Designed miniproteins, single chains, continued (4). Designs and how they scored, part 66

Each design is a single chain, and the fold is of that chain. pLDDT is the mean over its residues in the fold that is shown.

## One batch from the design tools (miniprotein)

Design m14268
Fold by ESMFold2-Fast:
Formats: structure tokens, sequence, C-alpha cells
Structure m14268 (fold): chain A 100 residues (1-100)
């Protein structure tokens, strides 16, 4: 269901958030920008769910996937191996949701 798909994506976003929050100070401008964008995209997921809009949901997950991949590529060297793996797992889950 769309509700179950949104829940899976939100769990992946929480995993991504925890990976960056463990690796960056709370007052780091890069972390603040990441948090703001993640929050904005999370809101769009909820709006798609409330509207029953599967196309808007898929488009938002594609944008989230691109955003998390860019974040990983940009900040991989600042992540511990454990937190890099956590972010990689989040990216893999978003891909799995899009392939379902």
Amino acid sequence: SLEEAVERVEQALLRAYLALSASFPEDDPAFQAFRAQLSALGRRLREALEAGDEEAFRATVEELLAFLQATYDRYRDRLSPAEAARLEAAIAELRAVLEA
C-alpha cells in the first residue's frame, strides 16, 4: 500500500538522519542544510500520502534518492564506516521502494 511504502521511506530517512547527526556537529552548516532539505522532502511524502498521489510519491522518492546519493558522494569521507553503511542502507531501501 502507499501507506506502507511511505513508512518504509520514512524509516530510511530516519536512518540517513542518524548517520549524518552522528558524524556532524548540530551547528554544522552542512548538517543544517541536510536536515532542512530532508524535512522538506519528508513533508512532500506526507502530502502525497494524504492526496493518495502515487505519482507524486514516486517522484518525491526519486528526488530523495538523488539527494541522499549526492550527500553520500559529498560527505563519505566525513562518515565513519558504520555511518557510511547506514546511509548506504537508506539509499538501497529507497531504490527497493521504487522497484516495487
Scores: mean pLDDT 89

Design m14269
Fold by ESMFold2-Fast:
Structure m14269 (fold): chain A 67 residues (1-67)
Amino acid sequence: MAGHEAQGQAALKSIKDAIEVSPEAGLRMVELVLRAAEHMEKSNKVLGDQLRKAAEEGRKLIEEKLA
């Protein structure tokens, strides 16, 4: 049961890595993770929720850097 949390953490790490490249790359990664979350929610709500949380956290990090 740790697998879904690990997927969420991996997604957040990918967003953080993208932000280090550029804020635009970070935003693209957030959008990609959100689309994945919406797609996954139909078959696996737990994974969808973890991906959405990662995207929301990543978005906040980008907004803090741009503000």
Scores: mean pLDDT 80

Design m14270
Fold by ESMFold2-Fast:
Structure m14270 (fold): chain A 92 residues (1-92)
Amino acid sequence: SSKERTIQALELMIHALKTKDFDGARAQLRAINSDAVVERAMLLYEYAVKNNTTELMIKILKLQIHYIENNNQLTEEEQKEIEEIEKELEKL
């Protein structure tokens, strides 16, 4: 399914970021045909590289995987956490 392919790509991106393989992380974005999660991950990836915020990027990607795995059902608190992290990245 498209959800399973997106989760796999996000997991591979997280692995690449943890190993400092930024080219590998970028390659995973090209493996998926336009998905809103992938487009947002690409923007966060660019921010993480420029502003040394790789840990925040990984945290956001993990929350997105959880969201997709649970059929787009997050608690209000988890959604607020994602929004707060994104706001912190946008300040950089």
Scores: mean pLDDT 69

Design m14271
Fold by ESMFold2-Fast:
Structure m14271 (fold): chain A 85 residues (1-85)
Amino acid sequence: SKLEEEYRKRGEELIPTVEAELREMLASEGLSDRALERAAEILALGYAELAYEQSLNPDKKRFEEGSVELLERAIEAARELQAAE
């Protein structure tokens, strides 16, 4: 769908901004550039997907419930990537 593509493209455009924000937030964690890039990709694209889902059903609860789990998954994925290297 066109709307889904628009949200995905917006998410892709936000990856560098999200990466910069995560770098500041997680500065004490000692995460590598690769780990931060992975977390930013998951978070930016995941938020775009949640925003798209909310647009189909304008229920703030869906975005709010999904956003916390998404942040936790993004941070976990970054830590797992770093542990594997």
Scores: mean pLDDT 78

Design m14272
Fold by ESMFold2-Fast:
Structure m14272 (fold): chain A 78 residues (1-78)
Amino acid sequence: MDVLSLVEEALRYLEEGKYEEAVEKLKEAIHLLQQMPEPPSEEAIEAARRLLELAKEKGNEEVEGVAWLLLQMMLQKR
């Protein structure tokens, strides 16, 4: 499973109000990103940006925090 797929699954869980599952998928994405030598795709970065925006809109601080961390790590690997 790639980082983009994990972020897209987290986004789906977030839209469904399944915040714990969304956090779990984002943590899996962070772990995978740390193991990958290649930089993340621009599609994955944009998906993470969209997820962070949606988390802020829904007011879920836990998902927002994990999504923010993932996005920062992705941008650092650019």
Scores: mean pLDDT 83

Design m14273
Fold by ESMFold2-Fast:
Structure m14273 (fold): chain A 92 residues (1-92)
Amino acid sequence: SERQQEIDIGYQLMLHLSRLAEELGLPMIPVSVYMEKLKKLAIEEIGEEAGQIVQEVGDILEKEGVLMPSDEGLEKIEEILKKKSEEVRAQE
């Protein structure tokens, strides 16, 4: 279904981020810590529904034992995401 597709896409994206962080040799932390920070950011920047999606994706990642990048790694990934978002919106 639509929600399952969206959650699956989010899950795949987070797995790719985890793998990218591992490939870059970044320090890893439990997904629960990562998810809390990301959820707060998503709610602040996008809205409540984005926070709910982050929660659902985080639950799946935690069940799978996936580790996420530390604050520094998250900051670098966030920078990449913001750049991509701006590129898409700018249409230049």
Scores: mean pLDDT 75

Design m14274
Fold by ESMFold2-Fast:
Structure m14274 (fold): chain A 70 residues (1-70)
Amino acid sequence: MDTGTIIFPEELKAGDTALVALRGEHAGLAIVTYHGDGKADVTPIFGGEPVTLPAQLHSTKLGGTLTVLP
């Protein structure tokens, strides 16, 4: 199951960040940073260790969509 999906209003590039509510094993509010190589860095807002997770990019009419995987 997808951990979370983020929609960007313009072209997604390495270093772009978003605040997102994640699900599953990494559930909670986190800053997600696109890494540029099919990965995203996840930093929990209220503490915990940063983790790098696989991510998928999807084309949209409204910009990039990044799906963080488990």
Scores: mean pLDDT 66

Design m14275
Fold by ESMFold2-Fast:
Structure m14275 (fold): chain A 80 residues (1-80)
Amino acid sequence: SLLEELARAAAATPSGRFDVAQLAEEIKRIAEEKYGAIVNEQDAEELARKIFELAREHGLVSPDGTISAEALRRLAELLA
């Protein structure tokens, strides 16, 4: 799933975390590389915001406004 791909991408960063802007950029990258889809900046940002809203509902966003690879994996499991 997209969330599992995003979790893998986050785990590959030194911080293990994404803010909303970083998440939007990774959505665009994964859509192109894994799905052959071109997603514009606005749509990627909207999806990133929706992921953060859902994560916040489940207590998965840190006080600094970022989301971890582990939180993204857990969110993917909750939506399965």
Scores: mean pLDDT 84

Design m14276
Fold by ESMFold2-Fast:
Structure m14276 (fold): chain A 88 residues (1-88)
Amino acid sequence: GDREAEIGELEARIKDLEEALKHAEEAGKQTIEALEESLARAKKAGASQEDLDAGEQAIKDAEEENKRLIERLEEEIEKLRRELEELR
């Protein structure tokens, strides 16, 4: 019936968002680790304070952007899970 179709659509969308969340978490971790490794190498190589400051800011910016993306995905998943519970 129509309700079964709506439930199936919501379950599929939740699954897609859970996969997107997993990918966002992994991609964010890899990006931050790469930036941290780059900054560590720059420090060891005696890079300028300007380059070191830029590296630290890039890490902070990446952490903030990744946090916002994760929070947005988690909020959407929770919203769809509530809609799914109302249909069940």
Scores: mean pLDDT 88

Design m14277
Fold by ESMFold2-Fast:
Structure m14277 (fold): chain A 85 residues (1-85)
Amino acid sequence: MTYNITVKITDLSNNNAVTTIEATGNNLDELVEKIEAKLRALGLPEDHTYLVEVFIDGEKVGTGVGANHDEIIAKIRAILEKHLP
């Protein structure tokens, strides 16, 4: 089965600037690996407050808050673990 994941990141420390990451894959680890690579490539500023919204096939499944790439990825993984095998 193929899942389409959209992650919407709102930088609450930068006038609510929005960035979107999309990834497609067949399992949790594949999707998290792809999302992490894309997130790190964005080079988001450290120590900002980010609102993270996660969508599976267009439906919102969860939200989180993080201050850096590692925290954001941890929140995304935790949300996806509840919805993916």
Scores: mean pLDDT 85

Design m14278
Fold by ESMFold2-Fast:
Formats: structure tokens, C-alpha cells, sequence
Structure m14278 (fold): chain A 65 residues (1-65)
């Protein structure tokens, strides 16, 4: 459902923000989040929800390595 997809996106975004807080200054975090947010919103505007979620998951895994 759309509600389930929205919950998954929100959970991924919250995990991303938490990981960025552990490694970066507020200024660096803002720059990284702004770049990711631009890409995610572009996909969401096109109805590409699964691709937006996959992008967030990829960024999370990159930060864990």
C-alpha cells in the first residue's frame, strides 16, 4: 500500500539522519542531506517510490562501510 511505502521511506530517512549525526558536523550533514533529498524528491515526483527507497538504502549502506 502507499501508506506502507511512505512508512518505509520515513524509516530509511530517519536511519540516514541518525548515521549522519554520528559522523558529520551540522554543516556537512546539511550538504549531504540536501543532495540526497534532491535526488529522492526527483524520483518521488515521477512516482518512482521503489527507486527512491533503494537510493536511500544504498546511501545508508555506504555510510555503514
Amino acid sequence: SMAERRRELLKAMLELIDLLKQKYTPEERFKILSEIDTEVNRLLKQGRYDEALELLKKKIEELKS
Scores: mean pLDDT 85

Design m14279
Fold by ESMFold2-Fast:
Structure m14279 (fold): chain A 84 residues (1-84)
Amino acid sequence: SEEEEKKKIKEQIKEIAEIAKEDPVEAWKKYVDILKKKMEENKDKMDKKTYDEVMAQMDKELPQAIEYVEKNPEKVKEDMIALA
């Protein structure tokens, strides 16, 4: 059900927020892993070229995103906790 899916997402966000308190870089990596898993679960519903391009873009942007988190750890912690 949609309510069960919303509950699962909320629990995942809470887990990421808890990790972010100790290690915001690890929290960001886990967040990206969740996004990639959702993309893989929906790959049959999208064009292969679009899927490949989105996955490649996420891989390309991940090092830049991690650099931002490393330079702004407190800001990222606050943002992730606020989402929970």
Scores: mean pLDDT 79

Design m14280
Fold by ESMFold2-Fast:
Structure m14280 (fold): chain A 72 residues (1-72)
Amino acid sequence: SAAAGEALNGAAGAAASGGGDDKTMEYLSRAGQANRAGDGATAAEYARKAAEHAATPLGKERLLEAADVLGA
């Protein structure tokens, strides 16, 4: 959905600005690929994994919000 793509893009921006590690960006890339393939459940799983590697609490919150939208 448009909301899922928007949430994921927002989370990616927050992670990049927040200085998340390479693993955060790797999992975000995989979440984006799954979302484009129409697999919201897999996209949500990768977004949650990205959140585990987030450098900031705000980045983690944004990624978890994106995971909830993707998995809905």
Scores: mean pLDDT 72

Design m14281
Fold by ESMFold2-Fast:
Structure m14281 (fold): chain A 59 residues (1-59)
Amino acid sequence: MEELFEVAKEIVGEEIAEGAVKAIASGPGGRATGIHEVRKLAGEEAGERVEKVAREQGL
């Protein structure tokens, strides 16, 4: 989870990253919501990058 937070923080900033990581960690529905917020704020490439890290962390 720490690695996911660091990557998200660099992409969307600390405040937004906290919410996104918490959503992703809450389960599959929360993961979709958290990734969607990253895509919306920072674009498709940023969302794909965060989603890849979440999958590597087993989330």
Scores: mean pLDDT 76

Design m14282
Fold by ESMFold2-Fast:
Structure m14282 (fold): chain A 62 residues (1-62)
Amino acid sequence: PAAVSEEEREAILAALAERYQTEYKLPPEKARERAEVIVDTALALIEIGDEIDEELARRKAE
């Protein structure tokens, strides 16, 4: 149950792919591939970070 919806993920993915095309001059397919890897990695790190923060807060409250 991630806080980010499928629609939000797709919007971020599209925006990031557009930036890679504009700023780094990547072809659309490469920009999309890089955006997907980054978004998936960021979402995984956010999930892990949230779980770590919750556990640390619990231990600190103890």
Scores: mean pLDDT 73

Design m14283
Fold by ESMFold2-Fast:
Structure m14283 (fold): chain A 80 residues (1-80)
Amino acid sequence: SDLEALEEELQFIADSVLAKAATSDIEELREMLATVRKVRDILMEKLNPEQQAVVQRIFDELEKELEAIIAKKEAELAAG
C-alpha cells in the first residue's frame, strides 16, 4: 500500500509536469527537464530499492516524454 501510494503520487506529479510542458516554451522545457533529473537523483539517494524501482520507471518515462516534446519544438524552430 505504501509502495502503491508512492506510485500514484509520482504518477500524478509526472502527469502534472507533462500537462505544464504542453504550454511551455523551449527554455522552460529545458529547465523543467533539468529539474526532473535533479529531483530523480535526490530521490534515488534517499529511497529503498523497491521505491527506487518505481522512481526509475516513472521518471524514465517522464524524461523520455519531455525529451520528445523538446525535440519536436526544436524541429519546429529549425523549420522557421
Scores: mean pLDDT 87

Design m14284
Fold by ESMFold2-Fast:
Structure m14284 (fold): chain A 85 residues (1-85)
Amino acid sequence: SMEEKLEKAEKKAKEFMQKYLKLKESTVEEYLEKLRPQILKNQEKEELSEQQLTDLLIQGILAEYYKENDTEELEKKLEEIYKKL
């Protein structure tokens, strides 16, 4: 189901954020709660794969994190991580 696909994508995005950025689980969950309504709305228009959803969630979490934090150093680290993946 679409809900199962989203749940799997959220789990992968959360694992990525905790592993590479050391973000607290509670912080990632707050960002996911903000993103979830928009993701579900977009899924009604176009069926995204689990990987596409995971990538979209990672980008969304990063965007929310950047709004709250001065992240020039973090942006450089993220570019380096993405290049190695």
Scores: mean pLDDT 74

Design m14285
Fold by ESMFold2-Fast:
Structure m14285 (fold): chain A 86 residues (1-86)
Amino acid sequence: MAEAARWVAAYTVAKLAMEKGLEEARRYGEEAIEEAERWVREQGWPPELRELLEALREGIEEGLRAAEDPEKAEKLLKEMEELMRK
């Protein structure tokens, strides 16, 4: 689950950065983490949800770093799209 959340976050952020730019993608990632953190706190901060929250943060950071290099961003998006078709 955590690995899947990280993958989805990285894909979403990298795709958004390629479509709308790094600034918009970074803002979206920050908002998503704030919302996720609020929800995890409401659930009483359980270990499983903390792991998901950290995976989301890692995914967002990875997606943003990949998007800083257009070649890496294109490769990441292509690989993730191929995985979704399997």
Scores: mean pLDDT 75

Design m14286
Fold by ESMFold2-Fast:
Structure m14286 (fold): chain A 79 residues (1-79)
Amino acid sequence: DEEIERQAREFGRRAREAVLAGDIEEFERVAREAASSPHALLLIGAIEDAVRVVAPQASPDTVRRALEVARQARAEVLA
């Protein structure tokens, strides 16, 4: 579905920008929006992949916190 692919790309973009900026509050907002989607697991996966892609260019503390936020969002969706 092209719409789901567009959403995954947009969530990934927002996640990358937030992590590169060190904006964990924005990352938490993006993760909450992803978790509230009908395609939550796919969007959370896109966010996790985005963090891994930018990890070498970002603050290690921001990367660690972002991955923890994404992990918690995934756990809540699976509960």
Scores: mean pLDDT 87

Design m14287
Fold by ESMFold2-Fast:
Structure m14287 (fold): chain A 70 residues (1-70)
Amino acid sequence: STAERILEEVRINTGAKIGRGSLELLEEAIKAGVDPTALEIELLKLAQKTGRVDEREVREAIERAKRAQA
């Protein structure tokens, strides 16, 4: 899926730990119409800063991506 590709690219590029539930949240956001490219960019930024991609980072990336689309 697009979400699986994004999480794998973030993991490879940042070395961040991918938390349980991050995939499901990303899939739901993409299905709801959030731009996958904006999501990947914002997740990369958060992963570089925190070293993790848990539900919190995914939710923050979604909000940032939505603002970029507005």
Scores: mean pLDDT 85

Design m14288
Fold by ESMFold2-Fast:
Structure m14288 (fold): chain A 64 residues (1-64)
Amino acid sequence: STFEVTVPEGWGYGGKTLKKGEKITEDSLIVQQFPELREKLVGKTLAKDYEKLFPGDKIVLKDE
């Protein structure tokens, strides 16, 4: 399944910081730079499942 994540305030990954309110999708540049994000997120539909994979990240997933 696909994913769409809304960036919270101050969120970043791998030394990259994103603007609050931006959306991360499969086509996002950050996913191209960190392909593990695609691999980890494609199978997840709930924010709580994402938090288990990336403890300490401030990211929220939407259900399909």
Scores: mean pLDDT 57

Design m14289
Fold by ESMFold2-Fast:
Structure m14289 (fold): chain A 66 residues (1-66)
Amino acid sequence: GERYEVTVKETDGAFVTDRGPLPKGTTLILENVRVREDGLLEGIDVETGSPVLIDPSKVEIKKLPP
């Protein structure tokens, strides 16, 4: 599937469902990224398999090559 590199630029930019907010400067690789009706993004962390919610206004997102 398509993969995206997400870097947290501001506090509360990314949340793992079972762990809470990720620190500024955290970088994740996500797959199955989709836009929610509330404007947040939802994806799966490829390292852990955990669902991640993302505020697109507070992160840098880069589509990775296949």
Scores: mean pLDDT 81

Design m14290
Fold by ESMFold2-Fast:
Structure m14290 (fold): chain A 109 residues (1-109)
Amino acid sequence: SLRARFEELVAKFAEQGKKGGELSSEDDKKKIADSIKEVLASARAIDDPRASLRRFGDASNEGLNSMVRSYRRLKEQDKEKSKKVYELMKEAGRLGQQAIRALQELLAS
């Protein structure tokens, strides 16, 4: 189902974000973790798909922005961690776009 697909994609997005946070400074880790909580809350709100879409869109954008800030800080301090955060951010972005597509299809049905 589109609901189950959205929930699976949200969980995968959250896992990429968590891994990025673990490689990040404490401040960036906290911001990423706060965004992940809102991302997971969007899946719990799936009975209102429009509210879920708005919440996921806002939270996933903030999560990705926090990972970009972490990537930029780490690029000067730890090139290996920076590369890992970049790859996690790219995968999270791909998963986030798929989750948005699943919600849009659910709203169109």
Scores: mean pLDDT 88

Design m14291
Fold by ESMFold2-Fast:
Structure m14291 (fold): chain A 97 residues (1-97)
Amino acid sequence: PLATSVVNGKPVSREAEKLALRLLILGSIDPEFEPIMPFAGVLALLAYDEDVEVSKKVIERILKHRELIEQFADKYLSPEEKERIRKALDTLEEKAK
């Protein structure tokens, strides 16, 4: 997935863009979290309830790194951002069933 300010020709929320950029920057300075960087945009969009359709293959790849994503959120994100990421991951688990 590419980090973009546009989904299906529509602008995404500023908060989703801000979270995506923050994830990218933090992952660039902490190599422990490099494996989750390809999913920064999708995670940010889902965290702010943006209308994004995610393929099962991408869902499986994100969920494989769920523990690492939660560790990243604990270390770098606000309690509100962490809760949004947790709910996004829960939504992906439901879609994977």
Scores: mean pLDDT 74

Design m14292
Fold by ESMFold2-Fast:
Structure m14292 (fold): chain A 111 residues (1-111)
Amino acid sequence: SEGLERVRKEIDEFNEELIEFGKLLAEEFRKDPEKVIAALREAGFSDDEIADFKAAVDALEQAIKNKDKKAMLKYSALLLLYVAMVRRRGAPEYLQEMLEKIRKKLEEIKA
């Protein structure tokens, strides 16, 4: 059973890191939402994709208030998919700087 306990711990650690990523992304978005939206448009996001991104941030913030870990995981994972799309399409400098700031904060939390 030690093998299953190790895998469970690794999944729990990954889930905690994913939620922390989502929280940091929501925080950075709220500092200047209009600049993030403009940068998403520059990255080739449609108005519908931007609306879905905003809805995911709102849903994550609501999940945090409700202490709903399952919803926090769901919306953090969805936000990570949008980040993957940004990176694949070519992230504008503003989003590159924002994502690098989030990466550094995650490394500090893990240390």
Scores: mean pLDDT 88

Design m14293
Fold by ESMFold2-Fast:
Structure m14293 (fold): chain A 85 residues (1-85)
Amino acid sequence: PFSRTPEALRAAVAAARERIAAGGDLRAEAQTLSDAFTAAGLPGEYGWATALELAGRRDAARRVLQLALSGRDDEARALFEETVA
């Protein structure tokens, strides 16, 4: 089931939203979303930012996205790891 369509990405986000709301593992859901965003041709860090937003960590999500958009992928990863620890 590998796909680069917007429908597949929306489905992955919807599934992650339900699992995170149910107390699912945020790190695992962020990795799943990172893979889904990468398959859609978007930076994987956008998946981490989306997982953080779905978990209510909105300030961290915004900062991770800003770092990734600035090409600071290592800093984006470090902030994500710190936030989910």
Scores: mean pLDDT 81

Design m14294
Fold by ESMFold2-Fast:
Structure m14294 (fold): chain A 55 residues (1-55)
Amino acid sequence: MELEKVLEQLKFLAKDPRVSLDNLIAAAKTASRLLGREEEIEKVVQEVKDAYEKA
């Protein structure tokens, strides 16, 4: 639930052309680790990349 909320915020930031993909990926990895969901890192990173490409 909390990681999904962070992912929603990162997808919103992916629409801002001033935000770098590397920063979004770093935030996704950090959030996954802080929430104890390191196994979800690859999935969350992929969803952020997909959102960035669609923006």
Scores: mean pLDDT 79

Design m14295
Fold by ESMFold2-Fast:
Structure m14295 (fold): chain A 87 residues (1-87)
Amino acid sequence: SREELEEHLRELSREVGRLMREALEVASPEQKEELFRLEDELLREVTLILDEYDAGRLSPEEAKERLEELKRRAVERIREITERSLR
């Protein structure tokens, strides 16, 4: 259901939010700008996934899988930004 999907999203948001807060505590001003842009990008992607689900184009299982993939990418990008990756 939408409510179950929203609860799953809240749990993923708590995990990513914790990592984001930890990164922001040690980030330079330039890294903070990159992290805030990442947050904005992630919010847009979440909205698109929820819109696809609401339109009936994704099952609950497919929507959850898309959110898990988004979380994996978010965690990796937070790590790369914090470590000042050349990539």
Scores: mean pLDDT 82

Design m14296
Fold by ESMFold2-Fast:
Structure m14296 (fold): chain A 83 residues (1-83)
Amino acid sequence: STLEDIQAAWEAVVNTPGTSVTFTREVTLDGVKTTVTTTLKNENGVLTLTTVTTTEDGVKYVRGERYENGKLVYSWQSVSTIE
């Protein structure tokens, strides 16, 4: 199943420093085609989760979270648009 595959890949990256995994999905919401890319990266036990959402209308959303010792230590988000 998709959730089981995502969980297995997530667990592998969490347990293996120096690895990353990226998932890309295309979804359509109210007729707008949208690409969602999620990346989990493990840098020496520091986990970074980044989600980039881009719509065909030229809107780009970026959300990131950084975890150290199982705790959220930093989060950021940005939104940018083109005409």
Scores: mean pLDDT 79

Design m14297
Fold by ESMFold2-Fast:
Structure m14297 (fold): chain A 84 residues (1-84)
Amino acid sequence: MSVSEEFAREQGERLLKWAETQDSGSQAALASSLAENAKQLSTESPEAAKVFLETARQLLSRSKDGEGKKKAEEMIKEAEKALK
């Protein structure tokens, strides 16, 4: 693994653990932010981008129904397109 990929995994693990104490809406917002970061990194650091995207999907799976979850799903799809 590259250093960037390792950093992304460690940061993702810490974020997922912290997010367990947060409400569902906050977890959806975090998923959106990570998906955006993954899209930005998709060309420069695709391995790190994939790790952030996986973390975003895990946060999304913890989120309740609503607008926040829908926005996060859309952002994850856009990041997936950028990685192709």
Scores: mean pLDDT 77

Design m14298
Fold by ESMFold2-Fast:
Structure m14298 (fold): chain A 81 residues (1-81)
Amino acid sequence: MMTEIQKKIYEKALEEGKRVAKENLEAGKSKEETLREARQVASAVVNLEGVKNGLSQEEIDKIEELVIKEIDEYIEKLVRE
């Protein structure tokens, strides 16, 4: 189960990734480009905030995996049924 700090990092990374995904799709970018940019932003947020809050690399990797999966599913749902 996630701690309060881990959950906050997860939610922040997910919000930023989803925002970038939505902006890219609204700008007419491809699905592949949108996936890459959204994943990159989410990964950056998890790693930066995780290190800043003293999380271990294992904890950071776990949160990153969950965030990337959620973003991928979000983009897939928006682009195709």
Scores: mean pLDDT 84

Design m14299
Fold by ESMFold2-Fast:
Structure m14299 (fold): chain A 61 residues (1-61)
Amino acid sequence: SDAERGAREGIRAAEAGDLAAARTAAAHSQKYIGDEAGARRASQAKTPEEAAEAARRVGEA
């Protein structure tokens, strides 16, 4: 799904240390599954690891 593809992209961006790209990909993925609060949290992630964790939660939902 688009949400799963976005989640994988967010995790890859986080592995590369690109916090801005990781935030954007994770937030978009959470919006696709209807988790508006999750999207807000992802946008506010302070580290790539936090953004990756938000993206992983999309795959669990």
Scores: mean pLDDT 71

Design m14300
Fold by ESMFold2-Fast:
Structure m14300 (fold): chain A 74 residues (1-74)
Amino acid sequence: MPSVEQMKQQLLEETQNVSKTLSDEEKERLNQEVENFLQSLNDSDLSDNQKRLMIGSYIGVLRILEAVKNLVKS
């Protein structure tokens, strides 16, 4: 089972993948939203299992966003 730190790394990799489909302004906004999400997890009383679930869910949303952005560019 991946650690919370490994899941955070995966989230950052997915953020970079989505960023390839975005403008510079959209990239800055996405990076800020990801930072805010990670900060809220650090400030929360959630267990490591709950943090992994939330990060995994966010990764899923980013993958959908990447697919939608690629479809619009096609």
Scores: mean pLDDT 80

Design m14301
Fold by ESMFold2-Fast:
Structure m14301 (fold): chain A 86 residues (1-86)
Amino acid sequence: EPSYDELLARLRELFAKAAENPELQAKITEAVQRHVEEMQRRIDELEAEAKAKGLTPEELQARIDEVHREGLRRMVEEAEKLLASA
């Protein structure tokens, strides 16, 4: 399974491949922005729940790391689909 760093490197590679196509680059940027906003909402909710329910810092961090990994995977998948359809 790809690590967070591997997924991040892949997303950067896909964005770079779109550099000569401004329309495609804009679509990838928009997709990334939507996913980042979704991840931020989930993290804010997790932090609020942790404070209310007394989750340990380690438990909270593990859940946040999973949100980041899942979000980044979805960004890569959407960017690859956009490049394939360009």
Scores: mean pLDDT 83

Design m14302
Fold by ESMFold2-Fast:
Structure m14302 (fold): chain A 72 residues (1-72)
Amino acid sequence: MEALAAREAEVFAAVATLDEAQRRRVHEAVGAILARAAAEAATIADEAERRELALRAAEEALAAGEALIAEI
C-alpha cells in the first residue's frame, strides 16, 4: 500500500504539470482500467478475491498513467 501510495503521489504531481488535454488523456486511460475492474468485482462474491482484483487494478492503472506521462 505505501509503495502504491507513493507512486500515486508521483503520478498526481506529474499530472498537475500537464495541460488540460494531456491530463484528460491520462484520466481517461486510468478511468477505463478502474471501470473494467469495478465491473469484474461486481461478479465476484469472495471478498479476498475482490481485494486482490482491486490491488491489481490499482497497479495496472498506475503503470498506464506512468507510461502515458513518460510519452508526454
Scores: mean pLDDT 78

